# Designs tried in a protein design run: designed miniproteins, single chains, continued (5). Part 10

Each design is a single chain, and the fold is of that chain. pLDDT is the mean over its residues in the fold that is shown.

## One batch from the design tools (miniprotein)

Design m16335
Fold by ESMFold2-Fast:
Structure m16335 (fold): chain A 68 residues (1-68)
Amino acid sequence: HMSEEELLEWAKRQADFIIEEAVKRGLSKEEILKILKTVLDSFPELTDEQRKEVLEYAEKKIEEIEKK
């Protein structure tokens, strides 16, 4: 199975995909983060700490996109 590092990278790539798609659809940061929380909660392989790290990564990425 995936290593902890590989699992985190995989989860961040999933977040990247979701953010890009949601931004194209005109969703707000709050809406995108809500979707991401739901998606991350569906993966039992992720720990709460890993979910927090991915969400923090996603929040920063969304802010950078919004900042232009």
Scores: mean pLDDT 79

Design m16336
Fold by ESMFold2-Fast:
Order: sequence, then structure tokens, then C-alpha cells
Structure m16336 (fold): chain A 87 residues (1-87)
Amino acid sequence: GAADFYIKMGKPEEAIKIAEEELKKNPSADVYLNLGRAYEKLGKYDEAIKWYEKAAEMGNKRSYRELAEVYRKKGDFEKAEEWEKKA
């Protein structure tokens, strides 16, 4: 979708604005995943984790791998392994 396109273009702030508008209309695992990816690109790992956890709660398998990766970037290898086991 549009938010994914802006993340790939290196425009995570614009991706957040688009995903927030999508969230107001129809919350979905993909919208939560894209919010997590955009915040991760900004280095806002705690915010990325919150959105990835919402995507994971909706059964998005990709969010489990993204959570593991963000926890590795934070140096929390124990939590990274926990999320890898769920993927």
C-alpha cells in the first residue's frame, strides 16, 4: 500500500501520516505493521515494538520476525529469541 511505498522510499514520517489516516478508517494488521516499520526506520524502537505487538495480536507472522529484529537492535537478545520462537 501507500504507507509501504513511502517506507521503501526512505520517507518514514510520511508513511506514519498515511498509516494513521488508514488506522482511523479501518484498523488492520498491515496498518499496524507499517506503523512499526516506519517508527523503526526513525530509530524509535519502543514505538515500533508497540505497533508490531498489535500486528502480532492480529496474527501477522511477519510482525514476530520484526519484533525479534527490533529487540536485537536494542541489545535485548532474550526477548529477540522469544519472538523468533513464535514466528
Scores: mean pLDDT 86

Design m16337
Fold by ESMFold2-Fast:
Structure m16337 (fold): chain A 62 residues (1-62)
Amino acid sequence: SKQEELERIALEASREAKGDPEKALELAREKLKEAGFDVNEVEISVEKDPISGKNLVVARLK
């Protein structure tokens, strides 16, 4: 589904950002655009992972 694709891309961006929330958001927006998503139709936020303590990007369709 489109939601599963968004979640996969968001997780990849979070991993590459190494805990930096600003970088995670920037990478997520870039990757979503490259994958053909309209970033205006996607809600993107940062949440702290309770297990790793790292900032993870969460993305969903509006």
Scores: mean pLDDT 77

Design m16338
Fold by ESMFold2-Fast:
Structure m16338 (fold): chain A 130 residues (1-130)
Amino acid sequence: MVTYSVEELNEVDENGVTLLHVAVLSGDVEKVRELLEAGADPMPKIVVDGEEVLARITYKGYTGTALHVAAMLPDEKVAIEIVDLLIEHGADIHALAERNGEKYYAEELAEMFGREELAEYIRKKREEAE
């Protein structure tokens, strides 16, 4: 097993990508669990032009959080497991992804990519959080 420091867990690369983002992109449920349990932040912040802002990743043209990446994954079962882990560890289900100036909830991305079960699952979680 690989051991990470808290500092290493939340470090962003030149594209704003963390180790957690890479694990989510790969659909690696076990790795996502390991990183989150080790203290990885599902909503890491960076300083840009002196302001603290949310670190965001661009995936399939949509710029958002790890939750938005999970919503676009090809395997709905894997995606649901990752979404649950992210929400359990503090991911903001109300966070919006952006593309060409338009904003999208994670459920809307899941629906657009044909993940109907995942979209309904995320929608229910978002409604329960209100």
Scores: mean pLDDT 78

Design m16340
Fold by ESMFold2-Fast:
Structure m16340 (fold): chain A 59 residues (1-59)
Amino acid sequence: DVEALTAALRSPSREVRLEAARALGRLGDPAAGPALRWALFEDPHEEVRRAAFEALRER
C-alpha cells in the first residue's frame, strides 16, 4: 500500500527506493506527493530522482 511504499523511499538501499518510487507512480495516490517530492530533490541517485519525477507526473 501507499504507506509502506512511502516508508520504502527512505530505505538505505537504492534499489528499494527506486522500486518504491516506480510503484508509487503506478498507484497514483496523492498521499505519496510529499515523499516523492523529497526524493525528487534530495535523493543522491539520479535514477531515484528521475523515478520520483515520473511518479509525480502520473498524478
Scores: mean pLDDT 79

Design m16341
Fold by ESMFold2-Fast:
Structure m16341 (fold): chain A 61 residues (1-61)
Amino acid sequence: MSLEEIALEAAKWALKNESFSEEQKIEHAALVAAMRAREQGRTISMEEAKELAKKAIEKLK
């Protein structure tokens, strides 16, 4: 699975939580994306994860 696909799945999960603010959705999606990437042997920084999460959320609009 690509980093973009990991970020999209994380963004879909975060967007289902109606109690999250826009910033919280990005932050939680970034955290999940970073954790999922690590599970697949890929290390990304939190800054990279946050940028991937922002782009994924924009694609899902």
Scores: mean pLDDT 79

Design m16342
Fold by ESMFold2-Fast:
Structure m16342 (fold): chain A 58 residues (1-58)
Amino acid sequence: GPFEAAYAAYQAGDYDAAIAHAEEALAGDPTNGGARFLLAQALRAQGRDAEADRVLAA
């Protein structure tokens, strides 16, 4: 599913793909804390710390 795709992209260092797939996972299940955490970590890996903080606050 989108979460597994996001995790695989993150492990490969493809943070753009990890962000896209994590957002897909959250669109399907907004309560998916794993997808939210992974999205925040991918954003931080790109230096997008303010966006990561907003994701974790949601």
Scores: mean pLDDT 86

Design m16343
Fold by ESMFold2-Fast:
Structure m16343 (fold): chain A 64 residues (1-64)
Amino acid sequence: SLEELKELLEEVAKEEGLRLPPESLHDEFAQAVVREAERRGLDLEDREQMRELILEVHKRIFGE
């Protein structure tokens, strides 16, 4: 699931024109998304929920 989440991160970044985090931070970013999903009781298999959460976490970490 972590590898699938990293693939989803790359697809979301491509779709939305977002800057990908450095490769060294990909695992940390994916883990942050997983922890947030677990805290909120979200389904890690729900692509739309994970996409929305990736966008939110990316904005929180990297901002504008």
Scores: mean pLDDT 73

Design m16344
Fold by ESMFold2-Fast:
Structure m16344 (fold): chain A 64 residues (1-64)
Amino acid sequence: SAVDELVAALEKSGKIYAPLIAKLFGAESAEVTVEVEGNTVVVRVKAGDLVLETRLDVEAWLNS
């Protein structure tokens, strides 16, 4: 599905850019996780003590 393709792309990008994210925040490492919670795709970035979370409404995104 389009959602599965989006999740796969976000996970791949997170894995590729994790070292850069770590450097940007002065952290030893960074973790990017992607989860689907109902109609929302949740992207979490953890870099040291910093945690950032972004939520994307899948229905709104698909109808853009």
Scores: mean pLDDT 80

Design m16345
Fold by ESMFold2-Fast:
Structure m16345 (fold): chain A 88 residues (1-88)
Amino acid sequence: MEEFEKELNRGVAELVAATLAAVSDGPGRQVIEAVLKAETPEEAERLARQIPGVTDEVARYAGEAKRAILEGNAQEAYDSLVKAIELA
């Protein structure tokens, strides 16, 4: 059941991102919301760059976080989002 495991892992990664958004505010929360709304890593990076005060480095971490979510890697998604929040 490869499809089920992929969706489950992606769901866990999305839940981690949603939880971080719920406990964040300001630009950091907006970056996480951009990651959750984007369909691709490139879109997440572009949306993050549109947030006032967000640097290219933060936008890059947003793209990395989206890639990790799509791959079902909750730990990598968490690490990338935390780094984005710290730099935002």
Scores: mean pLDDT 82

Design m16346
Fold by ESMFold2-Fast:
Structure m16346 (fold): chain A 62 residues (1-62)
Amino acid sequence: SKDEAIEVADRAVFYAYFRAPNNPEAREMADKAMDAVLAGNYEEARRLGEEALDLTEKALKE
């Protein structure tokens, strides 16, 4: 849904920039997720946001 996509994209940006800032791929993916939200592409935004969160999780573990 739109609300889920916005929440996932927002959370991805927060984690990529504030919790795992040493992962430029995660930040780029999070930025793309937010751009997709602004463009109204909510399905793409959720997918990109989930990928960004996965990248930040991997960066935080190793």
Scores: mean pLDDT 80

Design m16347
Fold by ESMFold2-Fast:
Structure m16347 (fold): chain A 92 residues (1-92)
Amino acid sequence: DLRAEAAALLRRSAELLREAAAEKVSPLEADIVKAMVLLSLSVSALAARKAGDEELAERLRALADEVAALVDAGDFEAAAELLERAARELAE
């Protein structure tokens, strides 16, 4: 189930963002975390589009934009909460 796989990826991405928030990472480490999360979302959106789930693809794209804005603002916790919420909605 592509949505279940996407949900698992979002949960893992949220964990990474929470770890980054807790450790007070450097700007370089923050950029690396952001890049990894955004690449994961982009790959998942591409997979969803290829599978014909355009709704999931658009949702993942919009989510990537919101996560990028929150991370750029230094709000890793809000970004993690957004991903955790999206993961719960996709799992059911």
Scores: mean pLDDT 82

Design m16348
Fold by ESMFold2-Fast:
Formats: sequence, structure tokens, C-alpha cells
Structure m16348 (fold): chain A 68 residues (1-68)
Amino acid sequence: SLMSQDLEKAIDSLEKEAQRSLEEGDLQKAQEQVKNLRNLSEIARKHGIPDVSERAEKKAKELEKKLK
């Protein structure tokens, strides 16, 4: 569906931006991008797209581990 495609693109974009922020040492920006990934996960869950929701949540958790 269009919603799944749009969410997947947003998730991929946020992951790349978060990785760049981490590489640059911008921890605050990386934390904001992680929060946005969790928001996309909730949006996907609310719209009945659990695979996209799980993917966003997984990426957020992986990034959070790098912030510790």
C-alpha cells in the first residue's frame, strides 16, 4: 500500500540521518531521530501494518544501544 511505502521510506531516511548524527557526535539529534522512529512505529501499528511497526521499533532499539 502507499502508506506502507511512505512509512518505509521515512523509516529508512530517519535511520540514515540518525547514523550520520551518531558519527558526527550529535547525540541530541540522534535521540530526536530515535523518537521519530518510535512515532512511525506507533503510526504503523495504528494503521494495521505490524511488520513496518516492528521494523521501526527494531531500528530505534539498535540506535538506542549506540547512544549508551
Scores: mean pLDDT 83

Design m16349
Fold by ESMFold2-Fast:
Structure m16349 (fold): chain A 90 residues (1-90)
Amino acid sequence: SLEEIRKELGEVVDLLTEAVRYLKKADSSKDKEIQKKLYENALKVFREAEKRMEELLSKIKNPVAKQIAQRLLNAARQLIDTVEKKLKEL
């Protein structure tokens, strides 16, 4: 149902918000060991959000909703790439 899709999208948004909070804390950290752990936590949560979004996309029938969900998935994947690059530079 649309209500179930909205609930699942809300859960994905909450995961993305949590991951962004880890990313911001990592970017502001002066300790490389703490920074690395925070980036690793951000990456883990972003990947969980990516997986849930991929599963949700398989269930969305509406083409407009599917396009919006695909854009959100693409944005999450770009953030994953950014975090992986930051981890390699540590």
Scores: mean pLDDT 87

Design m16350
Fold by ESMFold2-Fast:
Structure m16350 (fold): chain A 86 residues (1-86)
Amino acid sequence: MKEKAEQLINKAVEALKRGDFETALKYAEEAIKLDPNNVKAQLIAGAAYYLLGRYDEASKWFKKALELGASVEEINRYYRLAREAA
C-alpha cells in the first residue's frame, strides 16, 4: 500500500516537472486514496491545483499538509517545481 503510493508520487513528481499538471494531480489523488495522510501527495496536489488556477482546492491541500507537519519550505519547493515546468 505505502510502496504503491510512493510509486504514484514519483510519477506525479515527473508529471509536475514536465508541466503535465492534470496527470500530476491524477497520480497524487491516487496516492492520497492509498495513503490519505501522505504529505508529499498532498503537496503535489496543492501545487498542481494552483498551476491549474484552482486556488481554493490548492489552499485546501496545502492547509491539510501543514496540519500533518509539512513546512512552508516544502510547499514552496513543490510550487517551484510546477511553476518552472509551466
Scores: mean pLDDT 82

Design m16351
Fold by ESMFold2-Fast:
Structure m16351 (fold): chain A 68 residues (1-68)
Amino acid sequence: SFEEKIRELFKKYAKGKKTLTKEQVKKILKELGIEASDEEIERYLKRTGRSELTLEEFIALVRELKAR
């Protein structure tokens, strides 16, 4: 499923870490064919109060971007 693909890409880019940096988020979104600006990603990070995203926060971001 699409969520399984997100989880696999998270594991691949996180390289054993529990969070993704902004640059890693941007690369995964590009591989998923989801268009998002650096400013949109930074705005989402600020809303979470963290500089990096957990798996759950990343799934929520992807769902929000696809729902528009």
Scores: mean pLDDT 81

Design m16352
Fold by ESMFold2-Fast:
Structure m16352 (fold): chain A 75 residues (1-75)
Amino acid sequence: SLKELLEKIKKEIEEIRKILEKSKEEMEKETEEKIKKEKDEEKKKKIKELTEGIIEGMELIIRGVENVILKNLLK
């Protein structure tokens, strides 16, 4: 039924959000460790800048999933 499909979609959205949040946290942690081990200040800046861009992209995807699917599709 349509209700069962909708409930399945909601669960999948929640799982996707959790996966993305966990991946973001792991990425931040890995980046901090790389920065601590790196001695070149220019390389540290590049690592930080690239990671910030990736994290911003992940946040946009999470927000997109919530706004498009939960707000617009699952009403």
Scores: mean pLDDT 75

Design m16353
Fold by ESMFold2-Fast:
Structure m16353 (fold): chain A 70 residues (1-70)
Amino acid sequence: SKVLELVQQGLALVKQAEDYYKQGKYDEAIQKYQEAKKLFEEALKLSKDPEVQKLLQEAIETIDNLIKKI
C-alpha cells in the first residue's frame, strides 16, 4: 500500500527528528519534522479510511506543535 509506505517513511523521519532534537540540532530536527509532515499529508490525500485519516491529521497536528516548541 502506498499509504503504508508513506506512513512508514514519515515515522522514520520523525525518529530522525527526535534524534536531532536530543543532540541539540534544532534546525535539522525542524527540517526532518517538516519532511515527515509532508509525507503524512500525502498519505492523508490518498487514504480512504476515516480512522487512518483521523490518525494522520492528529500526527500532522502533533508535528506542528513540536516544531512550535523548538
Scores: mean pLDDT 90

Design m16354
Fold by ESMFold2-Fast:
Formats: sequence, structure tokens, C-alpha cells
Structure m16354 (fold): chain A 98 residues (1-98)
Amino acid sequence: SAAEARREAEEYLKKAIEAIKAGDYDEAIEYAEKAIRAAEAAGDRRLLALAQTVLGTAYWLKGDREKAEEYFRRALELARGDEEVLAEMERLAKELLK
């Protein structure tokens, strides 16, 4: 169901964030990619934008700037016109880049 897919996306997103905070960028990439797939299955644009933001941040911290910019661009396109989602993405990126 969409609700189950949304829960799965939230769980993988949390794991990706925890992996970034631990410095485990390859693990963060794997969990963020799983979060993206689950968010797509849920049809949840907000969760998809957040998952793309986390994936971009993991690539940025790993030193892959081209992939980071690609995923940030995708996240911004998904969040376009949604000030609340854009603010949430900004807060998340700031938290992860500390």
C-alpha cells in the first residue's frame, strides 16, 4: 500500500541521515536510494524531495560534486512552489553539513 511504502521511505530516510552523521557516506547513499524508491512507490513528493536532498548531501560529503548537484537539482524541481518542503530541505541540509 502507499501507506506502507511511505513508512518504508521514512525509515530508510532516517537510516540515511544517521549514516551521514556517523560519516558512513556509502551506507548513506544506499539507504537514500532505498528511500527514493519507497517514496516513488508511495507517490509522496515531499519524501522524494527529502530523500534526493539526503542523497545529494551524501555525495557532496563524499566529494562527488557532479552527482550531488544532480540530486539537489532533482530535489529542487520536486519541491518547486512548496515553501514548506523547501524550508524542510534547507533545515535538513544544514543539519547534515554541521
Scores: mean pLDDT 90

Design m16355
Fold by ESMFold2-Fast:
Structure m16355 (fold): chain A 68 residues (1-68)
Amino acid sequence: SAREQALEAAGEAFELARQGRVDEAVALLDKALSELPLSPEERATLRRIRDLLVTDVMAAGLAVGEWA
């Protein structure tokens, strides 16, 4: 499903951000947001995770786990 693909992308982005590769992590989620047919709620969740990757990577990881 689109949700499962978005969750996969969010998990990969979290690992990139943990490695200090925040720009690549954000680009990955921006691509997922543009390409995946997500519901408004799923888009809002993924966008929130994207924003957390920049400001609080640990909170982003928790949000990914809660969405899984």
Scores: mean pLDDT 85

Design m16356
Fold by ESMFold2-Fast:
Structure m16356 (fold): chain A 62 residues (1-62)
Amino acid sequence: SADELLRKAFEAYRAGNWDEAAEYAIQALKEDPTNPAARFLLRQLAEETGDERIRKALEELE
Protein backbone atom coordinates (compact mmCIF):
# COMPACT_ATOMS: atom_id res chain seq x y z
CA SER A 1 0.00 0.00 0.00
CA ALA A 2 1.02 3.63 -0.38
CA ASP A 3 1.17 4.02 3.41
CA GLU A 4 3.54 1.05 3.78
CA LEU A 5 5.77 2.35 0.96
CA LEU A 6 5.82 5.81 2.58
CA ARG A 7 6.84 4.30 5.93
CA LYS A 8 9.76 2.55 4.21
CA ALA A 9 10.65 5.72 2.28
CA PHE A 10 10.82 7.88 5.44
CA GLU A 11 12.80 5.18 7.27
CA ALA A 12 15.34 5.12 4.42
CA TYR A 13 15.40 8.95 4.40
CA ARG A 14 16.18 9.09 8.13
CA ALA A 15 18.96 6.53 7.61
CA GLY A 16 20.49 8.67 4.83
CA ASN A 17 19.67 6.10 2.13
CA TRP A 18 18.51 8.70 -0.43
CA ASP A 19 18.30 6.32 -3.39
CA GLU A 20 16.14 3.80 -1.51
CA ALA A 21 13.97 6.59 -0.09
CA ALA A 22 13.37 7.94 -3.62
CA GLU A 23 12.42 4.49 -4.97
CA TYR A 24 9.87 3.83 -2.21
CA ALA A 25 8.43 7.37 -2.41
CA ILE A 26 8.05 7.12 -6.21
CA GLN A 27 6.19 3.81 -5.81
CA ALA A 28 3.95 5.35 -3.13
CA LEU A 29 3.15 8.25 -5.48
CA LYS A 30 2.33 5.78 -8.29
CA GLU A 31 -0.20 4.03 -6.01
CA ASP A 32 -1.66 7.35 -4.76
CA PRO A 33 -0.79 10.30 -7.05
CA THR A 34 -2.57 12.74 -4.70
CA ASN A 35 -0.56 11.73 -1.62
CA PRO A 36 0.92 14.95 -0.14
CA ALA A 37 3.49 13.12 2.03
CA ALA A 38 4.96 11.30 -0.99
CA ARG A 39 5.10 14.56 -2.99
CA PHE A 40 6.71 16.37 -0.05
CA LEU A 41 9.41 13.72 0.43
CA LEU A 42 10.19 13.60 -3.29
CA ARG A 43 10.54 17.41 -3.42
CA GLN A 44 12.97 17.29 -0.47
CA LEU A 45 15.00 14.49 -2.08
CA ALA A 46 15.10 16.35 -5.42
CA GLU A 47 16.45 19.47 -3.66
CA GLU A 48 19.08 17.44 -1.78
CA THR A 49 20.20 15.05 -4.56
CA GLY A 50 19.08 16.41 -7.94
CA ASP A 51 17.84 12.91 -8.84
CA GLU A 52 16.41 12.91 -12.39
CA ARG A 53 14.12 9.94 -11.61
CA ILE A 54 12.27 12.06 -9.04
CA ARG A 55 11.65 14.92 -11.49
CA LYS A 56 10.37 12.47 -14.13
CA ALA A 57 8.04 10.74 -11.64
CA LEU A 58 6.51 14.06 -10.53
CA GLU A 59 6.03 15.20 -14.16
CA GLU A 60 4.51 11.88 -15.34
CA LEU A 61 1.88 11.85 -12.57
CA GLU A 62 0.67 15.42 -13.19
Scores: mean pLDDT 79

Design m16357
Fold by ESMFold2-Fast:
Structure m16357 (fold): chain A 60 residues (1-60)
Amino acid sequence: MLSEEVLEAEVEAALYRMKAAIARLAGDEAAAAEYEAKAEEAEARAEELLAADPASAAAS
């Protein structure tokens, strides 16, 4: 079962990806780049939370 924190990070990434797409359609490449960076941070956070699961010897 995925933790609520992992799901929250995945949802946050999806929202930022959507905002980036909207910014690009509006011609705001700077805003699009900022939102893409936020999406990548949220995706990395979700992966970090998943990797922190105690998988025996590999966890230390």
Scores: mean pLDDT 76

Design m16358
Fold by ESMFold2-Fast:
Structure m16358 (fold): chain A 66 residues (1-66)
Amino acid sequence: GEERELAGRLALEAALLRAAEARARDPSAVVEIRQLSETVYEVVATTAEGTTRTVIDGMELLERLR
């Protein structure tokens, strides 16, 4: 439905922002965005110090905007 479509778009926009923040923090970082479902994305940042994974749930983001 419409809420899931909006949640998916919000999750993608949030993932793009988190990826940009990760690259700005460490320009040597390898940053990947992975789609896990219609409404869930994962941002994976790999640096010399290790790998950080951030899960972004668009349905949770929608709930926070209520």
Scores: mean pLDDT 84

Design m16359
Fold by ESMFold2-Fast:
Structure m16359 (fold): chain A 88 residues (1-88)
Amino acid sequence: DEELVEEARRKIEEARKAKDIDTQINLVSEALKLLFKSKAPPEVQLELAREIIDIINEAIEKTTDLDKQFDLGVLLVAAAVIEVEARK
């Protein structure tokens, strides 16, 4: 499903450029949902999941808001599951 993968790539790029943490959380969440729906090949899932993990880790370091850290942690677990499954 190449359209979903392309949309996920766009959301990831937008998340990297986002200055607001809430926007970054929303974009990462949408990218993860698109990646789950895409049924993309393992190599694509691995690539995009790792990019998402990097974005989440940077966002966690930037915020002192515990609610936002929790939301980012939930997204990090989701991205890590995709990354681990793609490596099997």
Scores: mean pLDDT 85

Design m16360
Fold by ESMFold2-Fast:
Structure m16360 (fold): chain A 55 residues (1-55)
Amino acid sequence: MKLEKARLAVHAEVIRNGGRLTDEQLREIAEKYGVSVSTVRRLAREAQAILARNR
């Protein structure tokens, strides 16, 4: 499923970058997985919230 693969990619990049993604990285993931930038941004917020809770 495209959304699950996008979620894993977003989570990995958020962790690697200490909790943030650039607009360029959001667009790259959106293009790679065929999802909207809005979807990737939502997934990034989910990953950031998880990272913040586990600090």
Scores: mean pLDDT 76

Design m16361
Fold by ESMFold2-Fast:
Structure m16361 (fold): chain A 73 residues (1-73)
Amino acid sequence: SLIETLKRGKESAERIAEWAEAQGNDEVAELARKLSETYEKAIKAVEEGNEDEFKKLMEEANKLDQQLTKALR
């Protein structure tokens, strides 16, 4: 389901944030935390039926994911 996919994205981002914090990589940790928060907001938007907000949040999540991928290298 969509909610399950978003929850997995949130959990994955949380794990990356924890790993990055442990390594002292503050940039990666911050990006991963923002990504996790964005997925949490996206879940809320889906639950509320707010399609426009959901689309905006997914665009934000995609941008954060690209930044995170570049920072991880």
Scores: mean pLDDT 87

Design m16362
Fold by ESMFold2-Fast:
Structure m16362 (fold): chain A 61 residues (1-61)
Amino acid sequence: EVPEVDLAAMGMSREQALAQIEEAIRLLRESAAATTDPEQRAHLEELIRGLEALRAALEAQ
């Protein structure tokens, strides 16, 4: 279940929110690739998966 987000209160359209999520995923992937700590890498990979699921849910909305 996708948590409710008040995009209007954040000054964002749905398209802008999707673009920001995609950018965040890209940056997190870069961070995961640069990380030498296995715990930190696993944490970043989990965040990426969560953002990918959120992006997919917003696209399907």
Scores: mean pLDDT 75

Design m16363
Fold by ESMFold2-Fast:
Structure m16363 (fold): chain A 79 residues (1-79)
Amino acid sequence: ANEEKAKELIKEGEEAFRAGDYDKAIELYREAAKEAEGSSPLLKVEALVGLAHALKAAGRDEEARKYYEKAQELARKLA
């Protein structure tokens, strides 16, 4: 995994989300979180928040809640 790939995937996820393609945004943010794993906790938080937003927009509320919780827990450890 590398940080530059995670950043690009987050950007593509944001573009998909703005276009209303929530299924594509979910896939891109999920990939971004994997690429950020072990390389950048900050990018992982960003990817997990994006994933949660996309899941909520797609009506997958329980999954969205779990990823918001994961993002919050990771963010607290970085503060």
Scores: mean pLDDT 85

Design m16364
Fold by ESMFold2-Fast:
Structure m16364 (fold): chain A 56 residues (1-56)
Amino acid sequence: SEALRRDVEALRARAEELRREAEESDLSPLEREITEGMALLLEGVAALLERKIEEA
């Protein structure tokens, strides 16, 4: 699905933004861990969706 491919791209772009924010922003240790965790979650979801596209 074209829509699903766009969703994968959007998730990866958002994960990259979160990683950049964690690196560049003066976040507390807890805020940084949460931000990094969210980026990993989004990357995981994108990978799962990409696999589903490949299986179709």
Scores: mean pLDDT 83

Design m16365
Fold by ESMFold2-Fast:
Structure m16365 (fold): chain A 93 residues (1-93)
Amino acid sequence: SLAVEAAELARRAALEALKSDDRRAIILATAAALLAIGAIFLAEKLGKEVEAARDALAAGRLALEAARIGGNKEGEELGRRAIELAEEALRRG
C-alpha cells in the first residue's frame, strides 16, 4: 500500500525530527508521528486507503517542517519522500 509506505516514511521522519531540542520541532514531530500511526491504522485495519493517504500527506508535511527546524537532513529527506508517495497514493485513489 502506497499510503502505508508514505505513513511509515512520515513516522521515520518524525522520529528523526524528535532528536531536536527545539520545542516547535518536537511539537510538530509529535503531531506528525500520531497522524502517521493513525494513517497506518486507517489503511491496514479499515481499508481506507484514500483517507490514509491524506493523513500520511499531512504527517509528511509536519515531519518535514519539524526536521527543517531541527536541521535534520535525514528527517528532511524522509519527509520529502513521504509527501511524494502520499501524493502518488492520492492520484491513484
Scores: mean pLDDT 90

Design m16366
Fold by ESMFold2-Fast:
Structure m16366 (fold): chain A 67 residues (1-67)
Amino acid sequence: SKVEEGGKEGSKLAKEMIKAVEEGDEEKFKKLAEEYAKKAGLEPLTEEEIEEIKEQAKKIAEEEKKA
């Protein structure tokens, strides 16, 4: 189903983005964030939007380490 396919692709990109944040790879994170937005059918991300997504990914990475 489209929901399952979208969930798998979105989950894979989200995990790669979190890993890029954990590794401190800002360039890889930016590319993954842009690809995620493109696959979600969103307009090209602004620098502010990329920073917001990066902060969210940092929080998720911190929560995973604490859990």
Scores: mean pLDDT 71

Design m16367
Fold by ESMFold2-Fast:
Parts: C-alpha cells; structure tokens; sequence
Structure m16367 (fold): chain A 70 residues (1-70)
C-alpha cells in the first residue's frame, strides 16, 4: 500500500537522522528520531523486522553512550 511505502521511506529517513545525530554526540535527539521511526512502522503496520531490529539496537547503543557521557 502507498501508506506503508511512505511509512517505510520516512522511517528510513528518521533512522538516518538518528545515526547522524548520534555521530555528533546528540544522543537524546538521536533516540527521539529512532523512536519516531519505530512508532511510524508500528502505526502503519510495516512488517520489516530487520529495520526494526537495527533501529532498536541503535537506540540501545545511543542510551549506553549517553550513560557513559554523563
């Protein structure tokens, strides 16, 4: 469906933004971007377990790096 295609594309963009923010040490902003990506995939019923897993792993890494930076 068009909605699922748009949702997947937006989730990929949000994931990319999250990675960029994390590379700049902006972990809170990165986590927010990643969570928005996951919410979008869940809301629109996008079945992409590999993308979901990647985003969830990136959230965990960002949370750990944030903890060490504090």
Amino acid sequence: SLEKEIARAMALILSGIGKLLASQGKYDEAIESYRRALELLEREGVDDPELRKEIEENIKEAEEKKRKAE
Scores: mean pLDDT 87

Design m16368
Fold by ESMFold2-Fast:
Structure m16368 (fold): chain A 58 residues (1-58)
Amino acid sequence: KAEEAIKLAKEGRLDEALGLLNTFSEEVQKKANEELQKNGASLDPAEKLIAAAKAMAS
């Protein structure tokens, strides 16, 4: 699931990638949010989604 979200984000399908990520558990979403805060202010939306999906895949 996380790998599919990464692929969608890399293809520029950000809405589809975000939709898939939102189906994950609260614990996985929390981990993704921590990675987004760590890399936070300077990343574009695609890079943020890729970082979140990678965190979820770990």
Scores: mean pLDDT 66

Design m16369
Fold by ESMFold2-Fast:
Structure m16369 (fold): chain A 77 residues (1-77)
Amino acid sequence: GMFGLSEEEVRELFKKFDKDGDGVITKEELFEYLKEAGLVDDSEASKRLVDEIIKKADKDGDGKITLEEFIELFASK
């Protein structure tokens, strides 16, 4: 993964984003979390960075991030 987190840490992060429990996160929800975590801001550069991350994570091309895609993005394995 890009951020070197453990799979368990990534699963707990996903649960915090996925407040509805539907097993998916929108791109907007991911962006808001990263802003709250202090990893990005609302600048154009941060939005571009998040967009590139989302393109890598969204393997299914459905416009949503699944738990599996989120693990691939953030977990080191």
Scores: mean pLDDT 69

Design m16370
Fold by ESMFold2-Fast:
Structure m16370 (fold): chain A 89 residues (1-89)
Amino acid sequence: MTAATKLTSAMMLAIAAVVEAELGDFEAAVESARAAAELAREAAPELSPEELRALAEMFEKAAEKLRELGAEEAAEILRETAEELRAAA
């Protein structure tokens, strides 16, 4: 995968985690959040500071929504990854 493909996939998986949590599937939400975090970490060395900040902001918003839904583990995965991405920018 290219860095751009990993970035897009990480964003889509973060959205998927929120949708899965809205459906009450917190196990699927954790799996999607972990996949999003892995792709984000793999892409991070090739992303611009602007792309890193945009992805971090997206993950922060997804994590907040996951916390509101009670999907605490998935929320923490995306929050921690967002913090790492902001530090890398």
Scores: mean pLDDT 87

Design m16371
Fold by ESMFold2-Fast:
Structure m16371 (fold): chain A 63 residues (1-63)
Amino acid sequence: KPIEELTEEQREAVRRYIREHGLDGVTLEDLKRLAEELGVSFEAVRHYVDQLAVEELKRRAAA
């Protein structure tokens, strides 16, 4: 199944979830649940979380 594109609203929901729980506190099961709640594929949510992890590393390098 191809990776679905997340809407801005869905991306905001993912960012809010990670902000509340921390990137290190998010498990694969949490991502599956979030994907089900948003009505998107697990792969779409996981791909976006990977992008957020890259931005986190960039922020650490800039600080």
Scores: mean pLDDT 74

Design m16372
Fold by ESMFold2-Fast:
Structure m16372 (fold): chain A 68 residues (1-68)
Amino acid sequence: SAADAARAVVQAALDGAPEITVESPETGTIRVPGSDLAGAIGAALAALGSESREVTVTAGERTETFRE
């Protein structure tokens, strides 16, 4: 879900990921430096508001795709 994707973005920022990438057809690609907590919150809100059926979150070497 978009909520699970948003949670993953915030968790990655709290875990100190060097870069967080959020991808969906509706948002395009959003890249956030890991030191930018405000940017991570913005990316999480964009994912929530996108109504995307598929959101991919990449943090360091971890990639996770959230559907439906």
Scores: mean pLDDT 78

